# Designs tried in a protein design run: designed miniproteins, single chains, continued (3). Part 101

Each design is a single chain, and the fold is of that chain. pLDDT is the mean over its residues in the fold that is shown.

## One batch from the design tools (miniprotein)

Design m11521
Fold by ESMFold2-Fast:
Structure m11521 (fold): chain A 90 residues (1-90)
Amino acid sequence: GVARDHGLSDEELKKMIKDAIKKNEENLKRRLPSLYMVVKMMSLEETSEYILREAKRNYPDGYQDAIFEFIKFLEAGPQEPVPLTVHDQA
C-alpha cells in the first residue's frame, strides 16, 4: 500500500512515545496497567521499541498515525467523563 509518511524517523517516534508516557504516567497507570508494568520492569527505551514494533505490525501502512493515536489516547484521558465519587460535588 501507499504509506502515509509524516517525515518522522523511528528515533523521533520513540522519543515522542517516551515523552508522552513520562508526561501522562498517571493515565498510563489507570488505563494500561500491563504497559505500565513493562515500563517498570524494563525501561522507557524498550517500551518505546515495543510500541513502535506493534504499531508497525498492526498498521503497516499507517504506523505513524497509530503512534499519534496512542499519544492522543494518553493525553486525552477517558473520552467519556470520569465518574467522580460523591465526595467532591454531592
Scores: mean pLDDT 69

Design m11522
Fold by ESMFold2-Fast:
Structure m11522 (fold): chain A 103 residues (1-103)
Amino acid sequence: SSESGERQNNFVKAMARALGKILGLSEEEIEAILEAIDNRDNDAVNAFVQRAMDAFGLKTGIDLLAKVLTWLKEHDPELFRELAEIMNISEEELIEMVNSLLS
């Protein structure tokens, strides 16, 4: 549905903000990535994800997701809570998802 698509888009943008913060990107660089997501520029989004995976030495998008969520839980609990709110799930449910990805 359109509501489901909007929620997924909001999650992807929140993850991009988190990744940009972890990578030390400027606010302008982060906004450019968010605009690429909104414009469905898959090449730009995939290039950013690949850059992040290379920076962290990861091989899969799921490993990247688990790493970002684990980092946020430990270093930015406010943004971790915001991600749970964007996903319309509890913080506890998001923790369970991270644990499942790491298992």
Scores: mean pLDDT 76

Design m11523
Fold by ESMFold2-Fast:
Structure m11523 (fold): chain A 70 residues (1-70)
Amino acid sequence: AGLEADLARIAEEVPGLVAQLKADFDAGKVSPEQALVRAIALMILAGSAGNEDAVKQARELADRAEEALK
């Protein structure tokens, strides 16, 4: 229980959340501002869970959203 169990649950869910956010952003369902905030949150969660692939995908999405804000 506690933090370890919460991190395990987050680790299981984070890849799906990153994939969904990427699909929604690519489809124009979320604004660049919403995509950036959500991608940063997912990057932090993925990092806390030790999922380097999810961190990379969330970071790439955050970079794309930030570029779209120009």
Scores: mean pLDDT 80

Design m11524
Fold by ESMFold2-Fast:
Formats: sequence, C-alpha cells, structure tokens
Structure m11524 (fold): chain A 79 residues (1-79)
Amino acid sequence: SMEEQRRKRVEEELAKLKPDVELRKQITDIINEGKKNNDIVKGLKKALELARKHNMDPQQIDDLEESLKKAEEELKKKK
C-alpha cells in the first residue's frame, strides 16, 4: 500500500542518522509510535524536537526536517 511505502521511507531516513545510542533509541521509539497511530507527521515532529533539545549534529537535524517536510507534503496531497 501507499502507506506502507511511506513508512518504509521514514525507516530509511532514520537509518541515515548518527546520534548517540540513547538518543537514537528514543527517536526510533517516537517515530514507531507515530507509525502505530497512523500519525507519522506527529512522530517526526516529536523526534525533531528531541533532536534539537539534545543538540544533535546540524546535518542530522536538517535530515529530520526534510523528512518531516516530505511527510507533510504527502499528507496534503491526499487531503
């Protein structure tokens, strides 16, 4: 389904991140909770907030912002 394809893309973006082990687990859990509740945008927003709070590498924050932007654009195209 289109929804499964979108979830797979989010997983691929998460795999590109290089935070510390604890932060990575927290971000993964937040994104997975968003997927489970069919609210990937909300999950990505929470993950980005956590990444900013813990001063992750600017490039990793940019990658999360782009993932959020793409998810929001895809959501708008459907309704």
Scores: mean pLDDT 71

Design m11525
Fold by ESMFold2-Fast:
Structure m11525 (fold): chain A 81 residues (1-81)
Amino acid sequence: SKEEAEKILKKMLEALEKLLPTLSDEEAILLFRIAAAEVGRLLGEEAGRRLLQLIDENRDASKEERLKAFRELLEEIVEEL
């Protein structure tokens, strides 16, 4: 359900936020790509594709800016469910 997806995705975002300060920029990009792939598996290929495109477009952004953009797009995708 949408509510179950929101709960899991919220936990994923919380885990990303906690891990990001401990990671290099390269490790952070890889983690975001892994997260996008998992979203694609759970919510469909188009959702994963949109997140992967966002990651590539924001590759020069700070870790905090990248997390914010990822969260905002993910919330938009969930609202479209």
Scores: mean pLDDT 82

Design m11526
Fold by ESMFold2-Fast:
Structure m11526 (fold): chain A 69 residues (1-69)
Amino acid sequence: LSEGMKKWIEIVIKNSDADKKKIEEYAEIYKKMLEENIPIEELKKILDDKEYGELENLYVLLKEFNPDE
């Protein structure tokens, strides 16, 4: 993850009380799966329902954060 992305994740953690390590893992997995064209449904299968809810919010924020734009 980029330095900017990590700092953003820290802000999310402070506001949501989520586990920093899990949020970072979700972000890494999401970016890797998107780069490799792996369907989002595969990611949903490997996560808990509770964690998927957190990931849904994280995904929206990650999609909006595009350093290559």
Scores: mean pLDDT 58

Design m11527
Fold by ESMFold2-Fast:
Structure m11527 (fold): chain A 67 residues (1-67)
Amino acid sequence: MWEDNRNTILSLYPGNELGGLRAAANSAYVNGDYELAKELYLELADMYESMGDSDAAKAAREAAEYL
């Protein structure tokens, strides 16, 4: 169910999946949904890593670990 909501949010940002994931993660965090925010930050970290941005990926993983 949460995965379906995540996919719906990503579909609102065609060609900007990174921006969509950041918006979704921030929204989950400010709403107190730390489980969803953690999952989204980990997915964001994987995306940064695939782009070769290891520093941004590490920061996203640390954000997920904090939650």
Scores: mean pLDDT 73

Design m11528
Fold by ESMFold2-Fast:
Structure m11528 (fold): chain A 93 residues (1-93)
Amino acid sequence: SERERLRRRVEEMRERVRRIREEVKRLEAEGRLSEEEYLRLLLYIMSAEASVFVAERALENPKVSLEKKEAIVREAEADVRRMEELFREAKER
C-alpha cells in the first residue's frame, strides 16, 4: 500500500539520521571537528529529526491527504540528504 511504502521511507530516514548522529559524535570525541562544524552538523541533524517527526505525524493523521503526505516525506528526505552532504564535506577535511 502507499501508506506502508511511505512508512518504510520514514523508517529509512530515521536510520540515516541515527547513523550520522553516531558518526558526528565519534568525530567530535576524536577532536576531528571544529567547533563551527560540530554546531552546524548538530543544527542540521536536529532539523532532519524534526522533519522526520513531522512526516511520521502526517502519515498517522487521516485529515492529511495522500498527496500532502508524499510531499512532506519528500521534504524530509531532502533535509536528510542535506545533512548527509554536510557530514560528507566535514569528513573530507
Scores: mean pLDDT 88

Design m11529
Fold by ESMFold2-Fast:
Structure m11529 (fold): chain A 127 residues (1-127)
Amino acid sequence: SDAQAQQLIKQGTKLYKQKKYEEAIDLYTQAISLATGKLKAIALRNLGRALFELGKYEEAIEYLDKAYELAKETNPGVATDALAYRAMAYVELGEYEKAIETAKKALSMNPLNPRAKEALEAAEEGK
């Protein structure tokens, strides 16, 4: 149920804040199987972020792209965060042109997004 998915996301986020990323990923994965719509987009964004923290950048990009596609018309905050973390993942992979394009897209949605600003600066320095 969505109520169960919401509790799993909340518990996963507590684990994420404790840097228990693999445990957080397990709970977010369970939440994705139970969630629909907006809640699924949140769980996908959180999963992608946790994968990023584990250095699983290609896998993070896959889930962040899914989060963005679900959120882009309905939840601008989730969509912007998904783009920002995707840009950061591209920086870590040395894909600087993709990182710049993605970060600029995130900044066009929210000019104050700190992760998108960080990704843009890092990508421009890496070129």
Scores: mean pLDDT 91

Design m11530
Fold by ESMFold2-Fast:
Parts: sequence; C-alpha cells; structure tokens
Structure m11530 (fold): chain A 79 residues (1-79)
Amino acid sequence: MEEERQRRIEELQGEIKRLEETVAANKDDPAARIEALRRLAQKYAELFNLYLEMGDLEKAREWAQKGLEVVQEIEALRA
C-alpha cells in the first residue's frame, strides 16, 4: 500500500515537472499557459490528497499552497 502510493507520487511528480516546463515554454500564450496551469492545479490536488492519506500533513500543506499559487496565477492571466 505505501509502495503503491510512493509510485503514484513519483508518477505525479514527473507529470508536474513536464507541466511546469509547458507553462515556461508558453510564456507568450496566455490560453496555453492557463490550460497547463489548470492541469498543474489538478496534479497538486492529487498529491495533497495522497499526502493526507499518508498522514504527512507538512507535505500536504506544501502542495495545497502550490495549488493556491497556481489558482492565483490563473486569475491574474484572466484579468
């Protein structure tokens, strides 16, 4: 069970890294950046839930904070 959760965390971290690179590559395309940021918010929420299930409240809080920052960036791009 813990091994399965650790594997999922590693998969999500890989997906997050690729999405962060996509956001950086699309600096001049607000629509593409918003789409990538929405996907990042979803992946951060999945990591938050996984760390909550593991009882790692410190890491869960870190991913919740990253999710909030992404939402704020989306709002700024839509303004």
Scores: mean pLDDT 83

Design m11531
Fold by ESMFold2-Fast:
Structure m11531 (fold): chain A 76 residues (1-76)
Amino acid sequence: SRESLINSLREELEVTKSENDKQFDELEKRMKAEAAASEDKETEEKRVNAILDGMKSAQDTAFAEEQKRIEELEKE
């Protein structure tokens, strides 16, 4: 049924979000460690923080858009 499909999509979104959060945590730790080992530590640290902030913002936007898409599908 359509309800089952929508429920499946919502569940998949939550699973994907959880997996992405885990991957982001691992990426953050790695990038910060690499920046700390850099010869230009201050510049790399600022660059890494800007990239991580941008990636997190983009991820949050993507999940919000997918949730909106599922809601639009439910209205059809």
Scores: mean pLDDT 81

Design m11532
Fold by ESMFold2-Fast:
Structure m11532 (fold): chain A 78 residues (1-78)
Amino acid sequence: SLKEKVEENRLKMKPEEANERMSKLVDLMYNNPEEAVEYLKKLYEEGLITLDELETIRSQVGEGLGELLNKLIEEIKK
């Protein structure tokens, strides 16, 4: 399943690489929401994040970033 593939990819990743990705995402979310969405799209295409996780992030972020994320999620669902 897609969830199993994402978990396998995460298990193979070094902790420092995971921390670097999260730090980059957080920085982009605060400073450039459009680039944050592009970064999340890349993570999804690389199998490092699931649709459910994107929807969770969408529910937890401010309106501007949330609207951009909603558009990404709708495009992925097509």
Scores: mean pLDDT 73

Design m11533
Fold by ESMFold2-Fast:
Structure m11533 (fold): chain A 77 residues (1-77)
Amino acid sequence: MSEIEKLGAFIMDLFQQGYLTGADIRAFQQTITANRYDIIQQAQAFGALAAQRGVPRAVIDRLADRYGLSPAVRDAL
């Protein structure tokens, strides 16, 4: 599984747990596609969205471990 696929699975798990809305996911997908964000830029943009939505850091850290996100991607979140 690529880092992009792992980040996608991580984001969808947060959505399924109710931390994010479908509108949040669509807006994020449009932003990363329109700006051609690399994986680090995607992680930074998602980290900002998660913080804005009040997702606890402990939840981010636990799911990042679960999906095996690389240290560089985790540091960008």
Scores: mean pLDDT 87

Design m11534
Fold by ESMFold2-Fast:
Structure m11534 (fold): chain A 71 residues (1-71)
Amino acid sequence: TSPEARALMRVALELLESAVASTDPEAAAAQRETALAVAGMLPDPALREALVARIEAEDLDGARALVAAAE
């Protein structure tokens, strides 16, 4: 995985973590939407689809595992 793709994956994961931890529903929704947008920028369609699916499911452990495997 390219350094740029790994950076995008980490940013998307951090946004998902922030969304899940947020007590503000509007802030959580904005962070989740941004995480999806960042994941959508991934050049590899398989990696993009896998990360988007995990973000949509709020599968934090699955998202972390995917990012770790890409490093």
Scores: mean pLDDT 83

Design m11535
Fold by ESMFold2-Fast:
Structure m11535 (fold): chain A 61 residues (1-61)
Amino acid sequence: GPIPKAQTVLQTLQSLGYNAQSLQADPSLVYSFLNSLMSDLPQGNREHLAQEVLLLAAKEA
């Protein structure tokens, strides 16, 4: 499917109880989430999306 926007991914994580501070403390949470839900996306696309989500989380923390 289409690659979701980083802000949509961050909002989804927040709705599941992961706040911006917790994601900054443990960036592996973002990678684990994307690997579980978007395993059909190429690894490079998942890594780029994870970095964009973490950059957005840094702005909110």
Scores: mean pLDDT 79

Design m11536
Fold by ESMFold2-Fast:
Structure m11536 (fold): chain A 74 residues (1-74)
Amino acid sequence: EEKKKKEEILKELSLAVAEGLELIRSIKDPEERQKKGKLLAEFESEMLEKIRKGEVNLEEMKKMIEEFKKKLKE
């Protein structure tokens, strides 16, 4: 059960990262693109660590993704 839950959370994160990459790719300014790309990479790394430690569930992950999307649009 725990393995299936972790796989579901990882899948949700992977989809969010793919969506974030598409958003960043649409940015025409190279410096802004690089800066937001760095933010996305940091977010992915942080979320992967939380998943590995069992510190986040699917609902929490979805909330963190939505907050991060707001930050990317600033």
Scores: mean pLDDT 80

Design m11537
Fold by ESMFold2-Fast:
Structure m11537 (fold): chain A 87 residues (1-87)
Amino acid sequence: MEELEKLVEELRKNGARVEFTGGTPEQFAEASRKYYPEFREAYENKDLEKAREIVRKLFEDAGVEVKVSGGNEDTILAALGLALGRG
């Protein structure tokens, strides 16, 4: 859960409003490792639509429901990449 809380803090710091429920730290870590390589490739190639789809699948596999409002999509993806890259 602390990893998800840090992600929420980064998103809020960049103007996004984020709520998350469910999941476990272990499920999130496993899903992050599974999807991070594809996310990184899509984000580095500036394929924002693919990066968004990968993030959606990551949260679904982790059993986490995330609601995001406000902020820019680019800012949200940057914060996600930063949080995932630290793991």
Scores: mean pLDDT 66

Design m11538
Fold by ESMFold2-Fast:
Structure m11538 (fold): chain A 85 residues (1-85)
Amino acid sequence: SLEELVLAIAEREGAPLLGKAALLMQEGKYKEAAELAKKAALELLKRNPSKEAQELIEKGDELYAKGKYKEAAELYMRAAMIAGQ
């Protein structure tokens, strides 16, 4: 699953915020998950710049602004996975 893959990347990269975001997603705490996933994605993006990851963060921001926190969290986690490669 996306959450399992994100947890594996969080362990590999030492990104504890990303791991916590994945656990919050499993608990249905989507707004909190989105906030932590975005923070993790931005931190990973600073280490490895990626246009694809940046575009996913921007799309996630649009969904977050519309109150679609689950969908925003999924895009932020995908951005973190790409930046964490």
Scores: mean pLDDT 82

Design m11539
Fold by ESMFold2-Fast:
Structure m11539 (fold): chain A 81 residues (1-81)
Amino acid sequence: MEELRRELLELARELIRLSKELMRHTDDLKEILYAIGLILRAIGLEFDVENNLLSEEQLRREIARARKEIKEVKEKLKKLE
């Protein structure tokens, strides 16, 4: 359980970092709003993990979702290179 909480916190922090980077590299309002949405979601995940609000099953689902979101942001950043 603790390992899953640690993993989700690491992913949430990476998602915030990558989303901030996306905002720095784009003038597209839709991409900026998308990045803001991901930052807010990641902050919510940090809160939920730190306050022990997620079951093991929920932690696994949120980890999978965060990994997908991170891949999507990385692909958007590659297109801006």
Scores: mean pLDDT 88

Design m11540
Fold by ESMFold2-Fast:
Parts: C-alpha cells; structure tokens; sequence
Structure m11540 (fold): chain A 147 residues (1-147)
C-alpha cells in the first residue's frame, strides 16, 4: 500500500513495536475512516506546527506516521518528541471520536507502546491530562483500556 510503503521509507529499520503498528495499520488501511483526506492546513487547526509529520494526504497515513514517530521517540528517550507525538494522537482521536476505526487504531497502537514502555506512556498520559484537561476523559478511557 502507498501509506505503508511511505512509512517504511521513513522508518527503513522498524523496531519490534513499530513493526506491530505497521501490521495493525495494514489490517485497517482499507477502512473509509482512515482514507479521509486531510490537508496540512486542516491538521494545523488541531495540532501545533512542531507536531506536524509528513503524511500521504490522508488521516490514516498521518495517524500511522505519528504513532511510528512516538515509538521512535520513546526508543531514543526523547521525552519532548514523545510528548508532542502522543498529544497529536490524542487530539486527533478526540476530533474523530465518531470514527470507530480511528479510535481502535489509536488505542491498539497505545497498547503496543504501553507493553514496550509502560512507565513512560503512563507518565506522558498523566502530564498531558494535567496540561490539557479537555483530554482527561479520553485519557481516563485509555488508562482503563490499558489496565
């Protein structure tokens, strides 16, 4: 697929966690929820510019690349990049909460990340909930899902 080929070009040596995220996306890629066109301008209404990643002009490709970037940041111990990537995923999950496949992809990607980086994911979720109280209900749901 074009989204998976693009993602693999950016992450040519995927970690075990990144490989799980890529395989998860392959199961959902054909779903209309992930095929929604999204422009850079529309993304900038939801997320700050520094959180923007290259994407294939579709919501799903942006979610995939952001999840892979989150995994990479956690693997490097880059707390700032990990925070930015997780915040972007949570904001998109909140905006597209009416799209079941978006929610399922985000929650399952976070489960894979939590299995690899449990303390780091919980600390980031706590910090984001404190700094972005509008996301706290979604964060509480994610924590229940991870437990």
Amino acid sequence: SEDLEFARSLFPNPSPTQQRILELYAQYESNPDLQIPISTEELLEIIPEENLVAHFGRLGSFLLLTALRLAHALELGDEEAAYASLLSLLRLAKKYEDKPTVIEFVFESLRFLYEAFPDEILALLDKIGEEHPELQPLIDEIKEYLS
Scores: mean pLDDT 90

Design m11541
Fold by ESMFold2-Fast:
Structure m11541 (fold): chain A 100 residues (1-100)
Amino acid sequence: SEKEVDLKLIAATLRAIGLEIEAEQKGHKELAAAARELAKVIVEVMKNEKLSLEQKKEAVEIAFEGIREARKAFKAGDVEKAIEILKKAIEELKAILESA
C-alpha cells in the first residue's frame, strides 16, 4: 500500500533525525551531518510523485538497513564506519531519485 510505504519513509526519517541528535549530543558533527542529509533524501523520495511504489519500497529497505547498520557501528565506537554506511545509503537513495 502507498500509505504504508509513506508511513515507513516517515519512520525512517524520524530514526535518522534521532541518530543526528544523538551524534550531535556526543560531539560527532560529521556523523550528525550525514544523518541529517539521509533524513533530507528520505523526505525527497517520499515527496517524489514520479517514483514507482517499487522504487519507494526499495528506498525504505535502503534507509532502514543503513540506519540500523550505522547505529550498530556507532554503538561499537566505529564512528568512521557509521559515516561510511550512511554515505552509501545516501548515494543509493540519490540514485533512485535520479532514476525518476
Scores: mean pLDDT 91

Design m11542
Fold by ESMFold2-Fast:
Structure m11542 (fold): chain A 87 residues (1-87)
Amino acid sequence: MGIESFLERARITGKLLGLDEKTVEEIIFKSLNEALLEHVGKEVKSIEEAIAFLKELEKTDPELAKKIVQEALGRAQILFNEEIKKR
């Protein structure tokens, strides 16, 4: 799964769960940042930085880029579930 598909799926999921846009974007950012830190040791400051980095990584190591995006999706699902538990 590419980064664009991840972003679309995460935003749709958050909207279906009735979460506000700010909460959804924070979950997306945290999921991407944590996956990037674990696999490549890099911290990003924004979703835009994560997208730029993953697009460059896809040119040199497409399998690693795919793995990071898949892990970000798993992390986002956990964070969405934790947010629902607060209600």
Scores: mean pLDDT 84

Design m11543
Fold by ESMFold2-Fast:
Structure m11543 (fold): chain A 89 residues (1-89)
Amino acid sequence: SEEEKLQEALEALEEDLERAEEELKKAIEENNKEMLKEILEGLEYAEGSLKQLEEEMKKVKASKELWERFEELKERHKELKKRVEEELK
């Protein structure tokens, strides 16, 4: 179903974000600026995926539960990107 496809896309993005959070912790502990730059590039790519998913969710009139999950993911992504940018200063 369209809703199942949206759930799978959200799960994939959530898993990618969790990996990025773990990689950020490691990059900070190791003072690895190259890893921080790679994380930032991945997060910038993920912004495009989030925008595409948002448009798809609007078209299919996704459930309130999926929208709440998406908004939470979007906020987590924004916060993580800010942390990476701060560490690169």
Scores: mean pLDDT 87

Design m11544
Fold by ESMFold2-Fast:
Structure m11544 (fold): chain A 66 residues (1-66)
Amino acid sequence: MSVLEQERQAARESGVVLPSPYLPGALVVNPEKRPELYEILKEIAEKLREIGDAIQEGIKKGVPPK
């Protein structure tokens, strides 16, 4: 067995992560068990969202194709 698969299984059994409701193989960090890790991931996601919004705003305020 892969070491990573063993660690994922142990994390699942500890309740630190939960199975994703959308993908059966994906895991989601449980915010109740690992609030610090959840917060870091949320901050990364928000930063990516801001970059996306800045790109859309730049396109919107740039030369619009007509």
Scores: mean pLDDT 60

Design m11545
Fold by ESMFold2-Fast:
Formats: C-alpha cells, structure tokens, sequence
Structure m11545 (fold): chain A 80 residues (1-80)
C-alpha cells in the first residue's frame, strides 16, 4: 500500500520537525539548528516523493503539507 509509505515518511518528517522545534525553543548552538533544519529538509523531500507515489486523496494532502513545510524550512535556513 503506497499510502503506508507516505504515512511513514510523514511521521519521520514530524519527528525531525519536533527535534528542530525543541532546539529552537532552548536556543541550541547555531550549528545544531542548521543540522536539524538540513535533516528536516531531507525528510520533507522524502515525504513529498513518497506521497506523490500515492494516487489517493490522502497522498495528495500529505504531498501538499510536505511541500509547504519544505518551503518554510528553506526560508528559516536562509535567515540563519
């Protein structure tokens, strides 16, 4: 089921976003924040690819979410 691959990729993206959020909240060193952003960007790109393999409404929604997250992460990285 292609949707399962999309859901697992989305879960990984969510985990990397939680890690990034914690580091930002507690003002971790810039290097650690940059590494967390890079991991989240990679996870978002993986989530988009997995979601786009699914020709379902869920897959389309997950792909749109991951694309929005990717855009926000790229903007955040440019501010550092």
Amino acid sequence: MKDEEAILAEAKLAMELIKLSVLLRYKAPKEEILEAIDRAIAAAEEAIKAAEKSDSPLGKALAENAKEVLEKLKKEKEKL
Scores: mean pLDDT 84

Design m11546
Fold by ESMFold2-Fast:
Structure m11546 (fold): chain A 70 residues (1-70)
Amino acid sequence: MDEDIERIAKASGLPVETARKMLEFALNSVPDLDVDELIEEIRKLKEKYPNADGRIILGVAIANMIIKAR
C-alpha cells in the first residue's frame, strides 16, 4: 500500500500525503481500483497536458476510473 501511494505521488508530482488522501477517496468510490491502471491513466494525462497541475491530473484520472466502473 505505501509503495502504491509513493508510485502515485511520483507519477502525479504530488506530496505523498496528498496522494494518500486522494487514493483513499478513489478506493472508497471504486474498492477494486487497479493502481497500475490509475498510474497509466496519470501518465497518459501528463503526456496530453504536460503543464497541468498534478492535483488536476490525479483528480481527472480518478474521475475516469470511476466513470469506467459504471
Scores: mean pLDDT 80

Design m11547
Fold by ESMFold2-Fast:
Structure m11547 (fold): chain A 76 residues (1-76)
Amino acid sequence: SPLEQRRLEFEMLAGVAEIHLSVVIHFSEDENLRAFAQEKLDRIRALMARLPDMSGAQIEAAREEIERMLAELKAL
């Protein structure tokens, strides 16, 4: 279904974001950058926990939030 496809696409995006943020948390020497990455990782995990109960519109909003997080990380 379109909703199941959106969930799968969101899970894939969240997984990629979690890997990138985990690398920053474990390997960066910048304490402020690690704290930033940890806050974003915690937020992604909270979104993932709510995913089964999300509507298609809520999943799209959550996807846009993760894309903004990745753009912010890339700009650093």
Scores: mean pLDDT 87

Design m11548
Fold by ESMFold2-Fast:
Structure m11548 (fold): chain A 92 residues (1-92)
Amino acid sequence: VELARRGGELALEAGVLAAREGKDVTKGVAGALGGIGGIANAEFMGDAYGGGVDAIGGGEAALEGAGEESPEARELAEEAIELGRRAVEEGA
């Protein structure tokens, strides 16, 4: 559960940063929304698997949105994807 929540938090941060500084604002916004979904699934639903899936999707969108323009957003997005993958692998 904590891995999914943390992954969602990082995807949200990465998505916001990608929207502000990155290559693609729409992808940055999609990353932020995925991050919110990851947090909500982990904290309010207790769903580590669903939260992890949302964190991965949000992180992937944020990574695409960041492009080469925001190395910070890319780093946060990569961490979000890794934490989300671990949450999915460990299960609910």
Scores: mean pLDDT 78

Design m11549
Fold by ESMFold2-Fast:
Structure m11549 (fold): chain A 100 residues (1-100)
Amino acid sequence: DEEDQKILESIHKVIESEFTDPEATKKAKELADALIEGANRVRQLEEENAPQEEIDKAKKLLVELFNLQVEFGQAVNAKDWETAEKYLEKAKELIKEFNS
């Protein structure tokens, strides 16, 4: 989707302006991509009038992804790249589960 790509590009530019560390910038972009994918999934389910249980499950995932963003930020500030990578891996697994 062209609009989704423009939103992602805008978010990536903001991340590039906020982070000076290339590793932190890369990981922050990957987490932002996961959050946008989760938000788009919630929107899709609502637009398709999916069962409320499925919408609630998707919203729960989005909240969990948002919480991972907070934990990721703390790890990045501590320069704990191993812990930051673990949170990114968990975010990607959650998105993969919802898209299957």
Scores: mean pLDDT 74

Design m11550
Fold by ESMFold2-Fast:
Structure m11550 (fold): chain A 108 residues (1-108)
Amino acid sequence: SHMEELIDKIANEVAEKVKDITDEQERDLAIFREILRILYPWLSDEEIDKIVELLKKNNITVEELARRLMTLDDSEVVKYVRKLLRVHGLPFGFEFLRIYEKAKEKLK
């Protein structure tokens, strides 16, 4: 499908940008940052940094965040992330998770 082609294209672009990062945890977070820049272009670098720091502080993986964003999760961390992303009342996360998983796979 055209959507799967777009997801694969974005995943390739993200993987290329982060391929030189040798630490897996830092690379995973860099993948996440690049996806946020592409999918949420209204976010500032400062807002992206706040989201990443929330994940680190709460030991939430990118995959777990995507899963929670696809539901009406009422945890304070997820509510704050939704507010920063400006995504209210609608479950989001499927495209983000698919891009993230494909980018990680391309770096193996």
Scores: mean pLDDT 78

Design m11551
Fold by ESMFold2-Fast:
Structure m11551 (fold): chain A 76 residues (1-76)
Amino acid sequence: ATVEELLPAARQIVDDAAAVLGLTLSEADREALARRIAEALAEMYNDKSLSKEEREARLKALAEELVAAIRAAAAR
């Protein structure tokens, strides 16, 4: 999968996370975070060497990174 193919799904993930947190993002921050999520998902999708446990650990780290980034962006 390419970043461009994953970008609509990544935007939805960012929007859903911001909504759950009750926070509003600027369009610039929303697009930057969506691109970061799409890039991370594309890397995981294309890395066939990852075990199930390694994929779960990366997804958990990505989710924690996203929550922290949304909170930091909203605090600006």
Scores: mean pLDDT 82

Design m11552
Fold by ESMFold2-Fast:
Structure m11552 (fold): chain A 68 residues (1-68)
Amino acid sequence: MTLEATVTGEDGRVLRFRVANGSQLGAAAGAGAGSGTRVTVEVEGRRFEVDIADSAQVRAVAESLGLA
């Protein structure tokens, strides 16, 4: 399934992306995210704090969103 998610980086940057299988949540770990890889994902009123360098946490969030 495809879902649009908004991810806020540790530096306060807001990233929107379409999540098809959960693995794209890790794409937020780009060089422009500032220091660290911890982000906040807010979907349908639920908040998840995720270290996007940790693929297991990214996958757990994707599963919570019903993607994986």
Scores: mean pLDDT 51

Design m11553
Fold by ESMFold2-Fast:
Structure m11553 (fold): chain A 96 residues (1-96)
Amino acid sequence: KLDENPEVKKTGAAIILALALLEAEKKTPNGASTKVNVCVAKKLKGKELTVPNIVAAYAQCIKEKYGKDVALEFLGYLKQAKVPENALNAARNALN
């Protein structure tokens, strides 16, 4: 489990952050990554930095700034990157 495996948690978080930044820049206007990152920082304030929490925060922030369709495309990229199912479920819950 990600919460029980510090190395997996750290590596997974870095990969998710890199993917989120790359896809946000690709799918949204210039400067979009900055707006999303500020939103994510606020959503993660006081929360444990797990891959599910990070992924859910990014999905919600992308939905709030650019709409649900863009957030669903982001979720699609995470599936292609083979992120854990619990992280994908957290993102899906954030979009409901």
Scores: mean pLDDT 66

Design m11554
Fold by ESMFold2-Fast:
Structure m11554 (fold): chain A 80 residues (1-80)
Amino acid sequence: SMEEIAEEATRIVLETLRRFFAGEISAEDLEAVLLERLRPLLGERAAEVVHWLTRSPDPSVNLLDAEHIRRLVEEFVARL
């Protein structure tokens, strides 16, 4: 279901961002890692989610806030 896809994509995003902040993923590789992990779930829409996360239009968004990430992912999944 779209809810299951949104939940799994949110989990992947949060796990990947936590690894990035822990220094396990370089800034240069972050976009590529997110695309590789999200593409199987979101297809061509994965690029839109990654672009928003790496170039967020709202600097107040807490990238570790699961609800903000979930709402973004649900918005993109609804357009699949």
Scores: mean pLDDT 70

